# Designs tried in a protein design run: designed miniproteins, single chains, continued (4). Part 101

Each design is a single chain, and the fold is of that chain. pLDDT is the mean over its residues in the fold that is shown.

## One batch from the design tools (miniprotein)

Design m15505
Fold by ESMFold2-Fast:
Structure m15505 (fold): chain A 79 residues (1-79)
Amino acid sequence: MTEEEIDKLIEERVKSMTEQERKAAIDLFEEYKKENPERVEKLIQEAKARGLTDEEAKVYAYFKILYEESRKKLEEQKK
């Protein structure tokens, strides 16, 4: 899949979540934000550029971080 397809899938996931699911993801997002505030801010700006609300942008940033971390782990396993 292209990065655009992945970004679209994350956006669709965020929009399909219930309010309770979004709140749970935001709580986890706040912990990630403490470790990498610059990276998180960039992802929030990207999400808002896609038309997401402030709350949806936080959840998008969280899923994008999870995707990038998963990809990095898979790349390490290729050795």
Scores: mean pLDDT 76

Design m15506
Fold by ESMFold2-Fast:
Structure m15506 (fold): chain A 76 residues (1-76)
Amino acid sequence: GPLELPSDEEIDAWIEEIIKKVKEGNYREAEIGAMSLALLAAVNGRFDLARKLLEASQAIGDGNVEEAIKLLEEAR
């Protein structure tokens, strides 16, 4: 269903796409992507992953690009 957590391979691919969007300056799409994956991780009990992705989303929103990329890489 729509609330099922993707595979580890699919999660890695989603994080890679979010990092790519941050590097390309697509901050709004990157922020939404990180937040969406964080919520999906949280509802599936993956709280450490959810926290890092939410922190990354907040860093993107605050313009802290370097911190956002670091958090996204740590979430992989």
Scores: mean pLDDT 84

Design m15507
Fold by ESMFold2-Fast:
Structure m15507 (fold): chain A 85 residues (1-85)
Amino acid sequence: SMAEERRRREERREEARRLEAEADATRDPALVREAARLRAELALEEVRENAEEVDVEEAEARVEREMREVEALLAELERRGEAVP
């Protein structure tokens, strides 16, 4: 049902918040990437549910761009992290 789908999405939003907090505390790029992927998945599902007037392909392209930005940020953090004693 839509109510069950909304509940599962809320549970995954809570998981994303938990992963984001963990990533912030540990500076683990794997956790940052996982949180970003979960957020992207949730955003795409929301778009698909409202898709009568929304171009899903455009939304997917936007998510791909945002994920590329996350990967660029993670690469920068890795570069800077190597300089930490």
Scores: mean pLDDT 72

Design m15508
Fold by ESMFold2-Fast:
Structure m15508 (fold): chain A 119 residues (1-119)
Amino acid sequence: MLEDVRRALERARAEGADGLVIQVHDPETARKIAEEFGPEAARLGLHVVAIGTPEAVKAMVEAFRKAGAKAIGFDASTLEEARRQAPALLEELEKMGIRRLVGAGDGSANVAAAQRAAA
């Protein structure tokens, strides 16, 4: 996970991405990710999009915001719920200027699925 997030952050910088999608299952991993990458995400002006279980998402959003990064969270306890919310989510992100998204690990598949659901 941490290595996947680092690679995604490098891709986001190289490609001029507006947002970084991270899928998390547990709050401890969420806090470690935010602790390591929060300051860099803030410096790059990236919007962090946390997807996963409610508790893990809350932990990630709060930790990234404490690091000065812009962060929003979406509960994706099921793939079906994520798909139903994907079109509205992508529209809201676009209105905020988040047009290019990069995903970390499983987050890459989630970004692709969300974009296809919105089409």
Scores: mean pLDDT 72

Design m15509
Fold by ESMFold2-Fast:
Structure m15509 (fold): chain A 75 residues (1-75)
Amino acid sequence: LRALLEKMLEKARAQVAEDPSNEEARAAVRLLEATLAGDVEAVREIMFEYASQYVSEEEAREIAEKVAEFVARQL
């Protein structure tokens, strides 16, 4: 898992370097960096912010919590 996340981070960073205005790539970098650092609270906040653009606030909160729990279990 960690090696896969590191490769995903390298790809996301390359996308930001090619287009610094790519907000999706920037969000992916932030999420992957927080995940690799084991910053569960940052993962929860970033996922809630991102998911809130597509689903209800309550659903976004549940998604963020489940992702944060998953990350915590991998550490």
Scores: mean pLDDT 78

Design m15510
Fold by ESMFold2-Fast:
Structure m15510 (fold): chain A 80 residues (1-80)
Amino acid sequence: MTLVIELEGTHAPNLTEANIRSIVELGGGEILSLEIEGDRFRLVIRITGKNLDVDAMVKAFEDLSGGRLKIESYRILEEE
């Protein structure tokens, strides 16, 4: 099963785009789009797996960032 998910939130000032990309990739996401506006980000990712847990993935991204990335909302754009 494959999901395309849009995530929105805030990031610490010392977190670079490269850091965000590394966190997402380490957490199992493929980045399709990343937009950063000041302290806010909008991220579109693709994830593939048999039984995907989006809440666990969101928590993994936040944990991998040491709390420097905070996801405020997500929505599923595509599911197959």
Scores: mean pLDDT 81

Design m15511
Fold by ESMFold2-Fast:
Structure m15511 (fold): chain A 85 residues (1-85)
Amino acid sequence: MSVTELRVEAELLARGLGFLDEETRERFVAAIEALLKKDPAAARRILERGLAHAEENRDSRPDVPEELVERGLRAARELLERARE
């Protein structure tokens, strides 16, 4: 996966997970990039899971479900913690 391709996928995932503010999306993208360098398998699993979830809800998203926001925040925290290792 190219760097540009990864960034696009991570941005779409962040939006799908309810990260509506630019700052949170930027942090999420950076965390994914950092995790990809340390643990590519974990980064890919998170991207695949998030993309599947975004696709599932693509036509049903007038408002972002609270569960998706909560899961996105947990994923971002896990990624940030791993990136600091």
Scores: mean pLDDT 63

Design m15512
Fold by ESMFold2-Fast:
Structure m15512 (fold): chain A 81 residues (1-81)
Amino acid sequence: MLEELQERLERLLREHPEALDVLREVEAELLKHPELPPEEALERAAERLEEAGFDELARVIREIARLLRAKAEERGIGRPA
């Protein structure tokens, strides 16, 4: 399922290349907060995309964030720190 979400994300970015500028701004901001978990970083990216009017991209990124969170919980028990 993560692969399907990545394919949807790539398709939406091809349809809306201007969304890449928003994502680059978010990426630059997130690089200042290396302590932030990837799933929380993606949620912030989704919020910025939604504010910019890219609702479908925001939903796909939120779904990816939820899958990463579930995977992190599954690995969290016994994951080397």
Scores: mean pLDDT 74

Design m15513
Fold by ESMFold2-Fast:
Structure m15513 (fold): chain A 83 residues (1-83)
Amino acid sequence: SKLEEAEKIDKETIETYRPKIEELIAAGKVEEARELKERALVEGVYRVATVLVGEEVGRRIAEAVRARRVDEADRLFREGLAA
């Protein structure tokens, strides 16, 4: 159930940002498209993680991803799932 909810949230987050990202790429605004992709990733991670491991841990995971601490984000997620 939670996994299905997480998959739905991830898909919905991608679909929400896709048109604007495509528009920026078509306009040659590569840096703006990259920034929007990074924001979409952080938002998706926060929403998915909140469903799977709770809001507090989800927020910490999203902050780690935003700070590009991927190993820390992965550790927090694994620890949250094990709890």
Scores: mean pLDDT 79

Design m15514
Fold by ESMFold2-Fast:
Structure m15514 (fold): chain A 86 residues (1-86)
Amino acid sequence: SEKAIERIIKTIKDLEKFARNALPPELAERVIELSQKMIDAIKNKDIEALEQVKAELERLRAEHPEYAPILRSLIGVVDAAINLLK
């Protein structure tokens, strides 16, 4: 559904905005980069790229447990996108 894709992209952009304001600069930069990769992968229907983004978010979550809630939210959005594109 086009509307479901639009909602997912909006959620990614909202989480990116939160990350810019709430995370340390180095981690914020990584989250912003991965958010852009997610949006590009969704637009290209590239499930492999979404799986790669998910793997990197899981790595960041393990390295930064203090920021687990936002990283977990982004992982949930990747899972929703993968399921929608299947």
Scores: mean pLDDT 87

Design m15515
Fold by ESMFold2-Fast:
Structure m15515 (fold): chain A 81 residues (1-81)
Amino acid sequence: SKEIEELIKITEEQFDELLEWMRRNNAPQEVIDRIEEIRKTTLENLKKAKSIEEAKEILNEGLTKIREVMEEYFAKHPELR
């Protein structure tokens, strides 16, 4: 599906932007590694998605995991917001 291919592209770009931002702001390697693992798993699962609905579920799961990692990180580093 062209829609799933476009979603994969946008998702990959957004993960890359987040990781670049984190590296520029000296995020701990353990946090970067966690985001990279979520990126890898989310993109692999999106490539296997058979429907837009399945793709949305996969993306939402990945985004929830990122949010949890980032919330933990910001709680320890309130200066970064």
Scores: mean pLDDT 84

Design m15516
Fold by ESMFold2-Fast:
Structure m15516 (fold): chain A 75 residues (1-75)
Amino acid sequence: NKEKAEAAVEAGVELALENPGGKASPREAIRRAAERLGVSPETVRRAVLEVYGSYEAFSREALRRLMLRLHEAAA
């Protein structure tokens, strides 16, 4: 479960980095993670909600990681 939720966070960060100023939706992040893991999007959605409790907490974690990636790229 944590691995699947983690994959969704990473997919969200990747989408944001690929589309600066574009929208990185939780649905699209979950879909990309599901494709990467070879599981259904529903399986990833359940993992995200189980680990983070809400889509807002999930989005907050994705933003935190995005900020770290941007700092790494700027360094």
Scores: mean pLDDT 77

Design m15517
Fold by ESMFold2-Fast:
Structure m15517 (fold): chain A 94 residues (1-94)
Amino acid sequence: SSEDIINEFLDAVEKVLKYMADNKLSDEEKELYARIILQELKELSKTLSKEDQLKLLDKLIEVLNRIAEEHPEIKEILEKMIKEIQKLKEEIEK
């Protein structure tokens, strides 16, 4: 189901972000992983209905905000990702 695919994607993202925090990655490596996550997000979004796209983006923003509070060391890169996701959401809502 679309819900299962969304949840699997969110779980995978959370694991990558925790890896990023735990391994004290460089700013360049953080930006690389952020770009990969956003690219995968865009590809997944193309396979989903408008309703499921908005659900995916909202749930991802919630995950990123939670991880940013739990891991202040990666908060800056997560806030940049959230801003890009919010722009994607605005484009879909038009």
Scores: mean pLDDT 88

Design m15518
Fold by ESMFold2-Fast:
Structure m15518 (fold): chain A 74 residues (1-74)
Amino acid sequence: KKEENLKVAREEAERLVKEGKVTPDQAQRAIETAEKLIEDDPSLTPEQVRLAVRLAAQGKSYEEIKREIALAKE
């Protein structure tokens, strides 16, 4: 459900910060982007949520992330 996916997004963002892959600021922006995606598509799997957080942390736009998730569903 939405609350479970929000938890997954926060845990992935924290993991990326702990691994030194992103800054806390990048992680916060990634969480905000993932929250929008979860609100738009409640059917997202935990793996898709983690992918969205990683792409957002890399600076991908909301539209780019939506496209990448759609391609991954194929």
Scores: mean pLDDT 79

Design m15519
Fold by ESMFold2-Fast:
Structure m15519 (fold): chain A 119 residues (1-119)
Amino acid sequence: SLSDLKVLIGDDSPESLEELADLLRSLGIKDIYGATSGEETIRLIEEYKPDIVILDFEMPGATGAEIMARIKELGFDDTKLIMLGPASRRAEALAAGADAFVEKPLDKEALKQAILSLV
């Protein structure tokens, strides 16, 4: 069930972070954490062991590859990474180890399908 998922959002825009959190809440997800820097994203992965990390591709402080390396180092093999960004960044995000990629501007149904593909 989506309501049992723990989701961490990494996005350096507080407005984008709240928009994404509201979309997740509308899908029934209740356990949502937000980070506005790469360093905070890594810290919250370590602290909360989320099921899914949703990371903006353009977020400063940590790349998707660095986030994936940290997830692997911690042994959190069940933690999945969804990267958000422009269509031009899809191949780079997937090559970096993202489990899914969702194009911006953000579509609720596309995000929902990405989440459902990973659980």
Scores: mean pLDDT 84

Design m15520
Fold by ESMFold2-Fast:
Order: C-alpha cells, then structure tokens, then sequence
Structure m15520 (fold): chain A 65 residues (1-65)
C-alpha cells in the first residue's frame, strides 16, 4: 500500500540519519584538519537533505490518515 511504502522509506531515512550522525561524531574525535572539516560539512549537508525528506514523508503519511 502507499502508506506501507512511505513508512518503509521513513524508516530507511531515519536509519540513514542515525548512521551519518554517528559517523560525524567519530570524525569530531579526530584532529581538527581541513580534510576532517570538509568531511563533516559534507555529512551535515547530507543529513540536512535527509531531514527535509523525513519531514516531507511525515506530511504525506498524515494526508493518508
């Protein structure tokens, strides 16, 4: 069903946000170099994109109730 597909995608997005947030946390333990900063900035951009998708998916799920 469309609801089940949206919920499955929401769960995937949530898991990916968690994974990337933990990856960022591990990078923040490393020496403060330009390379590490660039990797953290890249992860932040990806997390922001996934959070926007999460919000969109929540809105779509609410419309189906």
Amino acid sequence: SPLEELQARLDQVRAEITRLTLEKYELEKKPDTPEVKEQIDSLNARIDELRAEYKRLEAEIKKLN
Scores: mean pLDDT 88

Design m15521
Fold by ESMFold2-Fast:
Structure m15521 (fold): chain A 60 residues (1-60)
Amino acid sequence: KKELLDSLKDKTDPVSNEEFRSDSEAVVAKGESGNIFLMHGMDFLETEVDPIDGTPVSEA
């Protein structure tokens, strides 16, 4: 299952690298480069920047 979880890294918070859980409030964020990813609400409020490209992000 570790291998499966590693293949699902795009389903974890890219800022904190934490998995989304059933009690998590997730925001769908979109970078200006076109990257779409999930963030925890708190991480989105603090970051507002694509952790991959450093471009500004908005809610998708």
Scores: mean pLDDT 56

Design m15522
Fold by ESMFold2-Fast:
Structure m15522 (fold): chain A 129 residues (1-129)
Amino acid sequence: LRITAEELAAMLAAGEKVLIVNVNSLEETLAAVGKVPKGALFLPLDPVEELLEAGASVEEVEERLRALIREFLERHYQPDARIVIHSITGGLRSGRALGALRELGVESYVLEGGLLELSKIPGMLEDAK
């Protein structure tokens, strides 16, 4: 399930609790737009992409993805928050994270057009610390 950058901005303006989850690295994010989404949490799927490139089994890839998601939820999960996953363009990485979160019973969404669309809305991005 996808939401637009405008829908995300409206949810935040309405005071809804949203966990914005970036599945790209900080370095990739800064290379793309020079800033990070305000309040975004990082869940880089680089280890999963590395396994896929190395020709790992489907089972190994899925286990690694589930392990990363479980570790993330242990540190950051809030029962009353919606999870919105984004990548730079809203592509394959964000789709993989969505599938794994929903398999674990966690309601989650992908940001349509990703970080590039979010960057068009004033006030949604900030400098990295």
Scores: mean pLDDT 83

Design m15523
Fold by ESMFold2-Fast:
Structure m15523 (fold): chain A 80 residues (1-80)
Amino acid sequence: SGEEAENLLEMAGAAAKRGNFELALVYLQYAIDGAIESGKIQQIIDQLQQLRQRARDVGDYDTASRFDDQIQLINRMLQS
Protein backbone atom coordinates (compact mmCIF):
# COMPACT_ATOMS: atom_id res chain seq x y z
CA SER A 1 0.00 0.00 0.00
CA GLY A 2 0.99 3.67 -0.30
CA GLU A 3 1.10 4.05 3.48
CA GLU A 4 3.32 0.95 3.80
CA ALA A 5 5.67 2.34 1.12
CA GLU A 6 5.80 5.72 2.95
CA ASN A 7 6.62 3.98 6.27
CA LEU A 8 9.38 1.93 4.59
CA LEU A 9 10.81 5.15 3.05
CA GLU A 10 10.96 6.73 6.54
CA MET A 11 12.60 3.59 7.98
CA ALA A 12 15.15 3.56 5.13
CA GLY A 13 15.99 7.24 5.77
CA ALA A 14 16.44 6.58 9.51
CA ALA A 15 18.71 3.56 8.83
CA ALA A 16 20.86 5.56 6.37
CA LYS A 17 21.14 8.47 8.84
CA ARG A 18 22.68 5.97 11.29
CA GLY A 19 25.12 4.79 8.56
CA ASN A 20 23.32 1.49 7.94
CA PHE A 21 23.12 1.60 4.13
CA GLU A 22 22.53 -2.19 3.96
CA LEU A 23 19.33 -1.92 6.04
CA ALA A 24 18.22 1.19 4.12
CA LEU A 25 18.53 -0.77 0.84
CA VAL A 26 16.48 -3.67 2.28
CA TYR A 27 13.63 -1.32 3.34
CA LEU A 28 13.63 0.38 -0.09
CA GLN A 29 13.53 -3.02 -1.85
CA TYR A 30 10.47 -4.02 0.25
CA ALA A 31 8.79 -0.72 -0.71
CA ILE A 32 9.10 -1.11 -4.51
CA ASP A 33 5.93 -3.12 -5.35
CA GLY A 34 3.67 -1.05 -3.08
CA ALA A 35 5.19 2.21 -4.34
CA ILE A 36 4.55 1.22 -7.98
CA GLU A 37 0.93 0.28 -7.15
CA SER A 38 0.34 3.60 -5.28
CA GLY A 39 2.20 5.84 -7.79
CA LYS A 40 4.95 6.67 -5.25
CA ILE A 41 7.86 4.92 -6.98
CA GLN A 42 9.57 8.27 -7.76
CA GLN A 43 10.05 8.76 -3.98
CA ILE A 44 11.91 5.40 -3.84
CA ILE A 45 14.07 6.39 -6.84
CA ASP A 46 14.83 9.81 -5.28
CA GLN A 47 15.90 8.17 -1.99
CA LEU A 48 18.08 5.61 -3.84
CA GLN A 49 19.73 8.45 -5.83
CA GLN A 50 20.39 10.42 -2.60
CA LEU A 51 21.90 7.36 -0.87
CA ARG A 52 24.01 6.52 -3.96
CA GLN A 53 25.50 10.05 -3.82
CA ARG A 54 26.07 9.85 -0.04
CA ALA A 55 27.91 6.53 -0.47
CA ARG A 56 30.08 8.09 -3.21
CA ASP A 57 30.80 11.14 -0.99
CA VAL A 58 32.28 8.85 1.73
CA GLY A 59 34.22 6.76 -0.83
CA ASP A 60 32.02 3.64 -0.49
CA TYR A 61 31.85 2.88 -4.21
CA ASP A 62 30.71 -0.74 -3.68
CA THR A 63 27.60 0.44 -1.80
CA ALA A 64 27.02 3.23 -4.36
CA SER A 65 27.11 0.59 -7.15
CA ARG A 66 24.44 -1.46 -5.33
CA PHE A 67 22.13 1.57 -5.10
CA ASP A 68 22.76 2.28 -8.81
CA ASP A 69 21.84 -1.35 -9.66
CA GLN A 70 18.49 -0.94 -7.85
CA ILE A 71 17.76 2.33 -9.70
CA GLN A 72 18.49 0.58 -13.03
CA LEU A 73 16.24 -2.37 -12.10
CA ILE A 74 13.32 -0.08 -11.15
CA ASN A 75 13.73 1.96 -14.36
CA ARG A 76 13.56 -1.26 -16.42
CA MET A 77 10.40 -2.37 -14.52
CA LEU A 78 8.71 0.98 -15.22
CA GLN A 79 9.44 0.73 -18.99
CA SER A 80 7.77 -2.70 -19.32
Scores: mean pLDDT 84

Design m15524
Fold by ESMFold2-Fast:
Formats: C-alpha cells, structure tokens, sequence
Structure m15524 (fold): chain A 98 residues (1-98)
C-alpha cells in the first residue's frame, strides 16, 4: 500500500483494503526504531496505519501515523516539527479516551 493511498483514505475517511498484518507492522516499526532505521520505521508506520484503516479504525490509524511521523522528525533533529505531530496525536488520543 502506498503512502498516498493511506493519506487519501484518512483524509476522505474511506476504507483501505490491505493484506498487511497490524501486529507484524507494529513489531517491525519498533524493531526499525531500535535499530535506528528511521526510513523503515516510517514505512512500517504507514503500513500499520493502512492495517488499522482496513480494520475500520481510521482515528487510531491517524493517531499512530502522527506518532510515527513525529518519531521520524525527532530522529532527524527537527524537534519542533516532531512536537507538532505528537501534540496532534495526543489530541486524537484524548478524544478516543486514552
């Protein structure tokens, strides 16, 4: 699944069909983060979001994707941009009752 397909599904609140296993995508995200493979981490963040959209969880998908994008920018030293993504993710998390 492409980044563009994930972003369009979230923006238009449409379903997204994917064979991506959410548990596998989540595990690969944390493995990439541990190994400082930030490009693979970002890719696995989009894969995890795609799997959540396919499960009918678009708000959770957006929240976790924003965290992943925040982690990516944090890894690049862009702390101000990372903070903006984390703050938006926290806003969604509160609305979802986390």
Amino acid sequence: VSKEEVLEALEKRRTLETDIDPTEADSRYFESLKNKDYESMLENSYNFAASLINMGLPDEARMFLLIGIGDYYQSKGDNELAKKYYEEAQRIARELGF
Scores: mean pLDDT 80

Design m15525
Fold by ESMFold2-Fast:
Structure m15525 (fold): chain A 93 residues (1-93)
Amino acid sequence: SADVIRELQAEVERAKQLYNEGKKDEAKAIVDRLKKRATELYNSLFDSKNPVDLSKLFLARHYLKLGDEYEKKGDYPKAAEFYANAVEVLEIP
């Protein structure tokens, strides 16, 4: 929905702003929240075993892997973007 997209965009922008201000722990808290949300959605859809949901799971898994890679590098702005993309893929019908 448009409301979910706006919420995710606001969270990503906030993580970028905090990171640029040197507030890395606060930026990481947003990344951790987005990762948790994406992971919980992924697990819920995985348990469904629905073929339509499985195509979304493959794309979401790709975004989760990219998020993990950038999080490991300390690039919280990019990690937030990829975890938000995973949430969007998993929540949109």
Scores: mean pLDDT 87

Design m15526
Fold by ESMFold2-Fast:
Parts: sequence; structure tokens; C-alpha cells
Structure m15526 (fold): chain A 62 residues (1-62)
Amino acid sequence: GMSAMQAELEALRARGRELERAGVRALLDGDPSTVARYSAEAARLRAEAERRFGPEAAAQLF
């Protein structure tokens, strides 16, 4: 149902925000490999959200 869809979108958005915060933390810690890993994961989540829920949902990930 729509409530399940909304919960899934909120979970993706929360995961995206967590990855962004973790990436910033890694950047401040001087860990470029972890920054690259989180950046790639964030891009993957955005692409997944866009394919499943459309570009507006993808825009809400970060």
C-alpha cells in the first residue's frame, strides 16, 4: 500500500543522509578510500530510488 511505499522511501532517505554524514566524517578524518566508498553507495541508492520511485524521490535522498 501507499504507507508501505512511504516507509520504504523514508528508509532510503534516512540511509542516504547517514551515508552523507559518514562521508563527511571520513573526509574530516582524512580517509579518502572510505569517502569514495560512501560516495559510490550514495550514488547507487539515488539510482535505485529513481528507477523504483521516480526522480522526485531520488532528489529527496540528500
Scores: mean pLDDT 78

Design m15527
Fold by ESMFold2-Fast:
Structure m15527 (fold): chain A 95 residues (1-95)
Amino acid sequence: SAEELIKRARELGRKIKELAKQKLSKEKAEITSKNVDLVVRRVEKAAEAGDFKTAEALIKALELEREGLENSNSQLTARSVGIEMRLVADQNASL
């Protein structure tokens, strides 16, 4: 359902922001926070519009970024979450 997708995206967004603060530099954490909010907002809009395919694709992108941050043993090996999320959001928002 739309409600379940929105809830999942918001919970993932919160987790990613928390991990970014702990594992990334201040600058990268700020970029990550902005792009996570953008992706979560796009999930909300897609789910409310009934576009579950786009919503699920964006949630999958959030899950991959969370896994990248959780499995990093150092800040230097953390993925460039900010840029990747923005590109995915832009590519999938028009589906």
Scores: mean pLDDT 72

Design m15528
Fold by ESMFold2-Fast:
Structure m15528 (fold): chain A 80 residues (1-80)
Amino acid sequence: MEEIKEVVLEMLEELKERFPELKDIIDKYAEKIKKAKSVEEIYEIMKKLYEELIKAGADPEEVAKLYKEALEKINEILLK
């Protein structure tokens, strides 16, 4: 759980670097990730963040790239 949260929080830091105008939205979701109690809850939070970022005008390709990298790392953790 802690390792999965760390991967997601690192992705959120990269999102803030690429979309500094969306920092407030990203920080709100970072707090939700820290409070999450299951992997399913983390995935639901990530999905909602994706929808909010796209609505706010983030480039879908850049967001999808960062999400893909994070999900690949999470999958590696879950296979251990």
Scores: mean pLDDT 83

Design m15529
Fold by ESMFold2-Fast:
Structure m15529 (fold): chain A 80 residues (1-80)
Amino acid sequence: SKTFEEIKKLVEEALREALALVRAGDYAGAQAVLERMGEKIRELIEKNNLSEEEKQEILELIAPLLEAAQREVAAIAAAM
């Protein structure tokens, strides 16, 4: 699906940008990027009228990426 490809790319780009901001000490900026990412994902899901099965597939696709990024942010914060 083009929508799945778009969401995956959006998540990967947003996480890369957020992690760069965290490494620079801009935690507020990183949070804003992640919140904007979540908003855009919701808009894409609604705009494309995705089924419950497709929503589950997206969640399964992005959940490990989000978890890995959250673990990296926590590790950076704990090292300070």
Scores: mean pLDDT 78

Design m15530
Fold by ESMFold2-Fast:
Structure m15530 (fold): chain A 70 residues (1-70)
Amino acid sequence: SLEEVIEQIEEKAKEVKEQVKTSSLEEGIALLKEFEAWVEEQLSKLSDNDAAIAGKLAAKLMEEILEVLN
């Protein structure tokens, strides 16, 4: 469901953000790209409307992760 996908994206983003804070720039970029690819897989399972909603949240969370890159 949309709610379950949103919850998974938020939890995964929190984990990735903490990992990026303690990673090198190169490692942090790799982690962010892995997160982006994983999000794309999750969104592909949703309807177009639900994917748009979840995708907008994911974009915001990705921006927050970018802000903590070393």
Scores: mean pLDDT 86

Design m15531
Fold by ESMFold2-Fast:
Structure m15531 (fold): chain A 83 residues (1-83)
Amino acid sequence: SAAEEEVARLEREAAELLKEAGKAYELALQGDEAAKEKAIELLEEVRRLFERAARIAEEAGDEESAERARKAVEIVEETLAAL
């Protein structure tokens, strides 16, 4: 379905940004302030992508995909709170 394809696309985009955020996060832990700002910006975008994926999945009746995306949002929010 179009909803299933859109959720998969959003999850793929989020996964790519998470890899980039992970690199910035490692540098931020070493005291790189610019890397910390970059990690925050990337993680906020990842959160928005997963929030959108959760909404689309929920509207389509795909409870498993919606729950997976909501859990991903929680993990991203916890990571942001630690920065």
Scores: mean pLDDT 90

Design m15532
Fold by ESMFold2-Fast:
Structure m15532 (fold): chain A 61 residues (1-61)
Amino acid sequence: GPEEARKAALEGGGSEEQAEAVARGVEEKDPTKATIAAAGVGAEGGSQAAQRAGEAAMKGL
């Protein structure tokens, strides 16, 4: 769910704002928004952070 996606983004080294964006995309059930937000986590925290956030987002959708 959204909380799991937020936690994954934070654990991956994403900022609080990036984690909130990923969680919001999942809560809205918008895979495009969730994926874009997860990619943003990767820009800051690297590819592993993006992968973790993306996987949590997909599980929440």
Scores: mean pLDDT 71

Design m15533
Fold by ESMFold2-Fast:
Structure m15533 (fold): chain A 85 residues (1-85)
Amino acid sequence: LQAERDAGLASLEATRDEAKKLLENYKQKGYKPEVIKSLEELVKGIDEAIAEVRAEPDPQRAVRLASIKDTAFRVQLVGVEVEAE
């Protein structure tokens, strides 16, 4: 169960890294300020979710929380990419 928790955290960290790379790319290309702000807020939200999962004392709840949060952030990331079009 700890291994599943660690895997969930690793997935969130990967999503954060993807968001950070996209943010750097969009800043370099001079995308709209609102798109940049949305990505910055998304990265912050993922960092907060990682902290929340790490603080969860119930391993089963931590695994479920990581899964739900990761899915939600991945959907939000797609939304930002659509807005950037």
Scores: mean pLDDT 83

Design m15534
Fold by ESMFold2-Fast:
Structure m15534 (fold): chain A 77 residues (1-77)
Amino acid sequence: MLGGVAYKNADGSIHFSAIDPVTGEEVTGTLTPVDVIDGAMVANVIDGTLTVSISGGGKRQVLTASGVTDGATVAAE
């Protein structure tokens, strides 16, 4: 199940947080800028790997980060 929150900065970087279903802890981080698209951003954590799927606006991009909290995290809306 998709779980978590992602927020896109004006510069295209993505802040995210999600609950690891294995440990129950919150995983947070920031991903580098990507192509700007409209639509849904979804973050989920599986075995310490965070996957962010962005879809809509005719584009789809998947970003992956591994359970690190090296950046500030902002909940979406």
Scores: mean pLDDT 48

Design m15535
Fold by ESMFold2-Fast:
Structure m15535 (fold): chain A 53 residues (1-53)
Amino acid sequence: PLPSTVDEIVAAMREVGRAGQREMIPVLEPFLTHPDPRVREAAREAIETIRRT
């Protein structure tokens, strides 16, 4: 996918969640208020994944 597409951002969020670094939670929090609902959902899922790890 091309850089800066919604799919690219969502993929990046999933990789951050998969990495499981709790220090990334505050970095992901601004994305919970992103204008695109797909980005907000990806950020929420990434935070949940990190918390489960």
Scores: mean pLDDT 76

Design m15536
Fold by ESMFold2-Fast:
Structure m15536 (fold): chain A 89 residues (1-89)
Amino acid sequence: MVRTRRGEGVTPDGTRIQVELTSYNDDEWEAAVRALQRLLSKLLEQDQVGSRVTAEARVGDSLGRAEGTISEEDGQLVVNVRAVGRPLP
């Protein structure tokens, strides 16, 4: 069964972060979270609207992959991120 969790946050710089995290089981969750953490670090170093970045993380036998984009709404930066955990190929 696919599990999707969504969250929202704001950085100290006022950037809004919208997060979607998908995993098939709890063992894949940690890989997805680590990929998401790597992605957020890369996105927070960007200041350009339209930037797209990806990140991957490996935890045991699980692979996490994350993708994010930077957009602007009402004069504020919005980061939209998605991360998926799955078994290693």
Scores: mean pLDDT 70

Design m15537
Fold by ESMFold2-Fast:
Structure m15537 (fold): chain A 114 residues (1-114)
Amino acid sequence: SSVLEEIQELVKKAIEEISKKDKKKAEELEELSQQLLELLKQLEEDLSEELAREAVELLRQLLEIGVETGNKSLLEAVAKASTLLAVLVEDYPELKKEFEEIALRAQEELDKLN
């Protein structure tokens, strides 16, 4: 998926930028991002409500790191991933709303940095 490749590239950039200021935070970001990317691949192959709920929790943690660090690449990655997941879970209105809310907040925080 071209969107998945874009998310992966934005995450790599965020890890590199954050590691220059906080190595421990960058390591935490790397672990959470690896889990998210694995879940995204699994959810594109076979939709699971349980895995989608895990993705909500991971995206909320990644959003918090993006806000705390002011990292544009991470906020953009969270917005893109949340938007992709909202489309994938279209038949699950509660999950769709949670992903849309994460995407909106990531975009609002990104807009504050421009």
Scores: mean pLDDT 88

Design m15538
Fold by ESMFold2-Fast:
Structure m15538 (fold): chain A 82 residues (1-82)
Amino acid sequence: MSDEELKEKIEELLKQLEEELSLEEIRQLVSKFLEENQEYISNNPELAKLAKQIVELLGQDLSAEELKEKIKAILEEMLKSL
């Protein structure tokens, strides 16, 4: 995987998160993204740190809107790190 491929995947996930999604759908989408990109993310310390923050958010009792907003902010920070 290249930085450009990961950037495209993050941008696509950000677009998907603009849709009306349930809390479970948000968790499934984001968990799948992290699992599919785990090897690449783990080799970049900044991305690994941000991914860990997302995993911690997925385990919290947040509303769908709060979860989306916080995850989107972290994904935008990932884009800045590429």
Scores: mean pLDDT 83

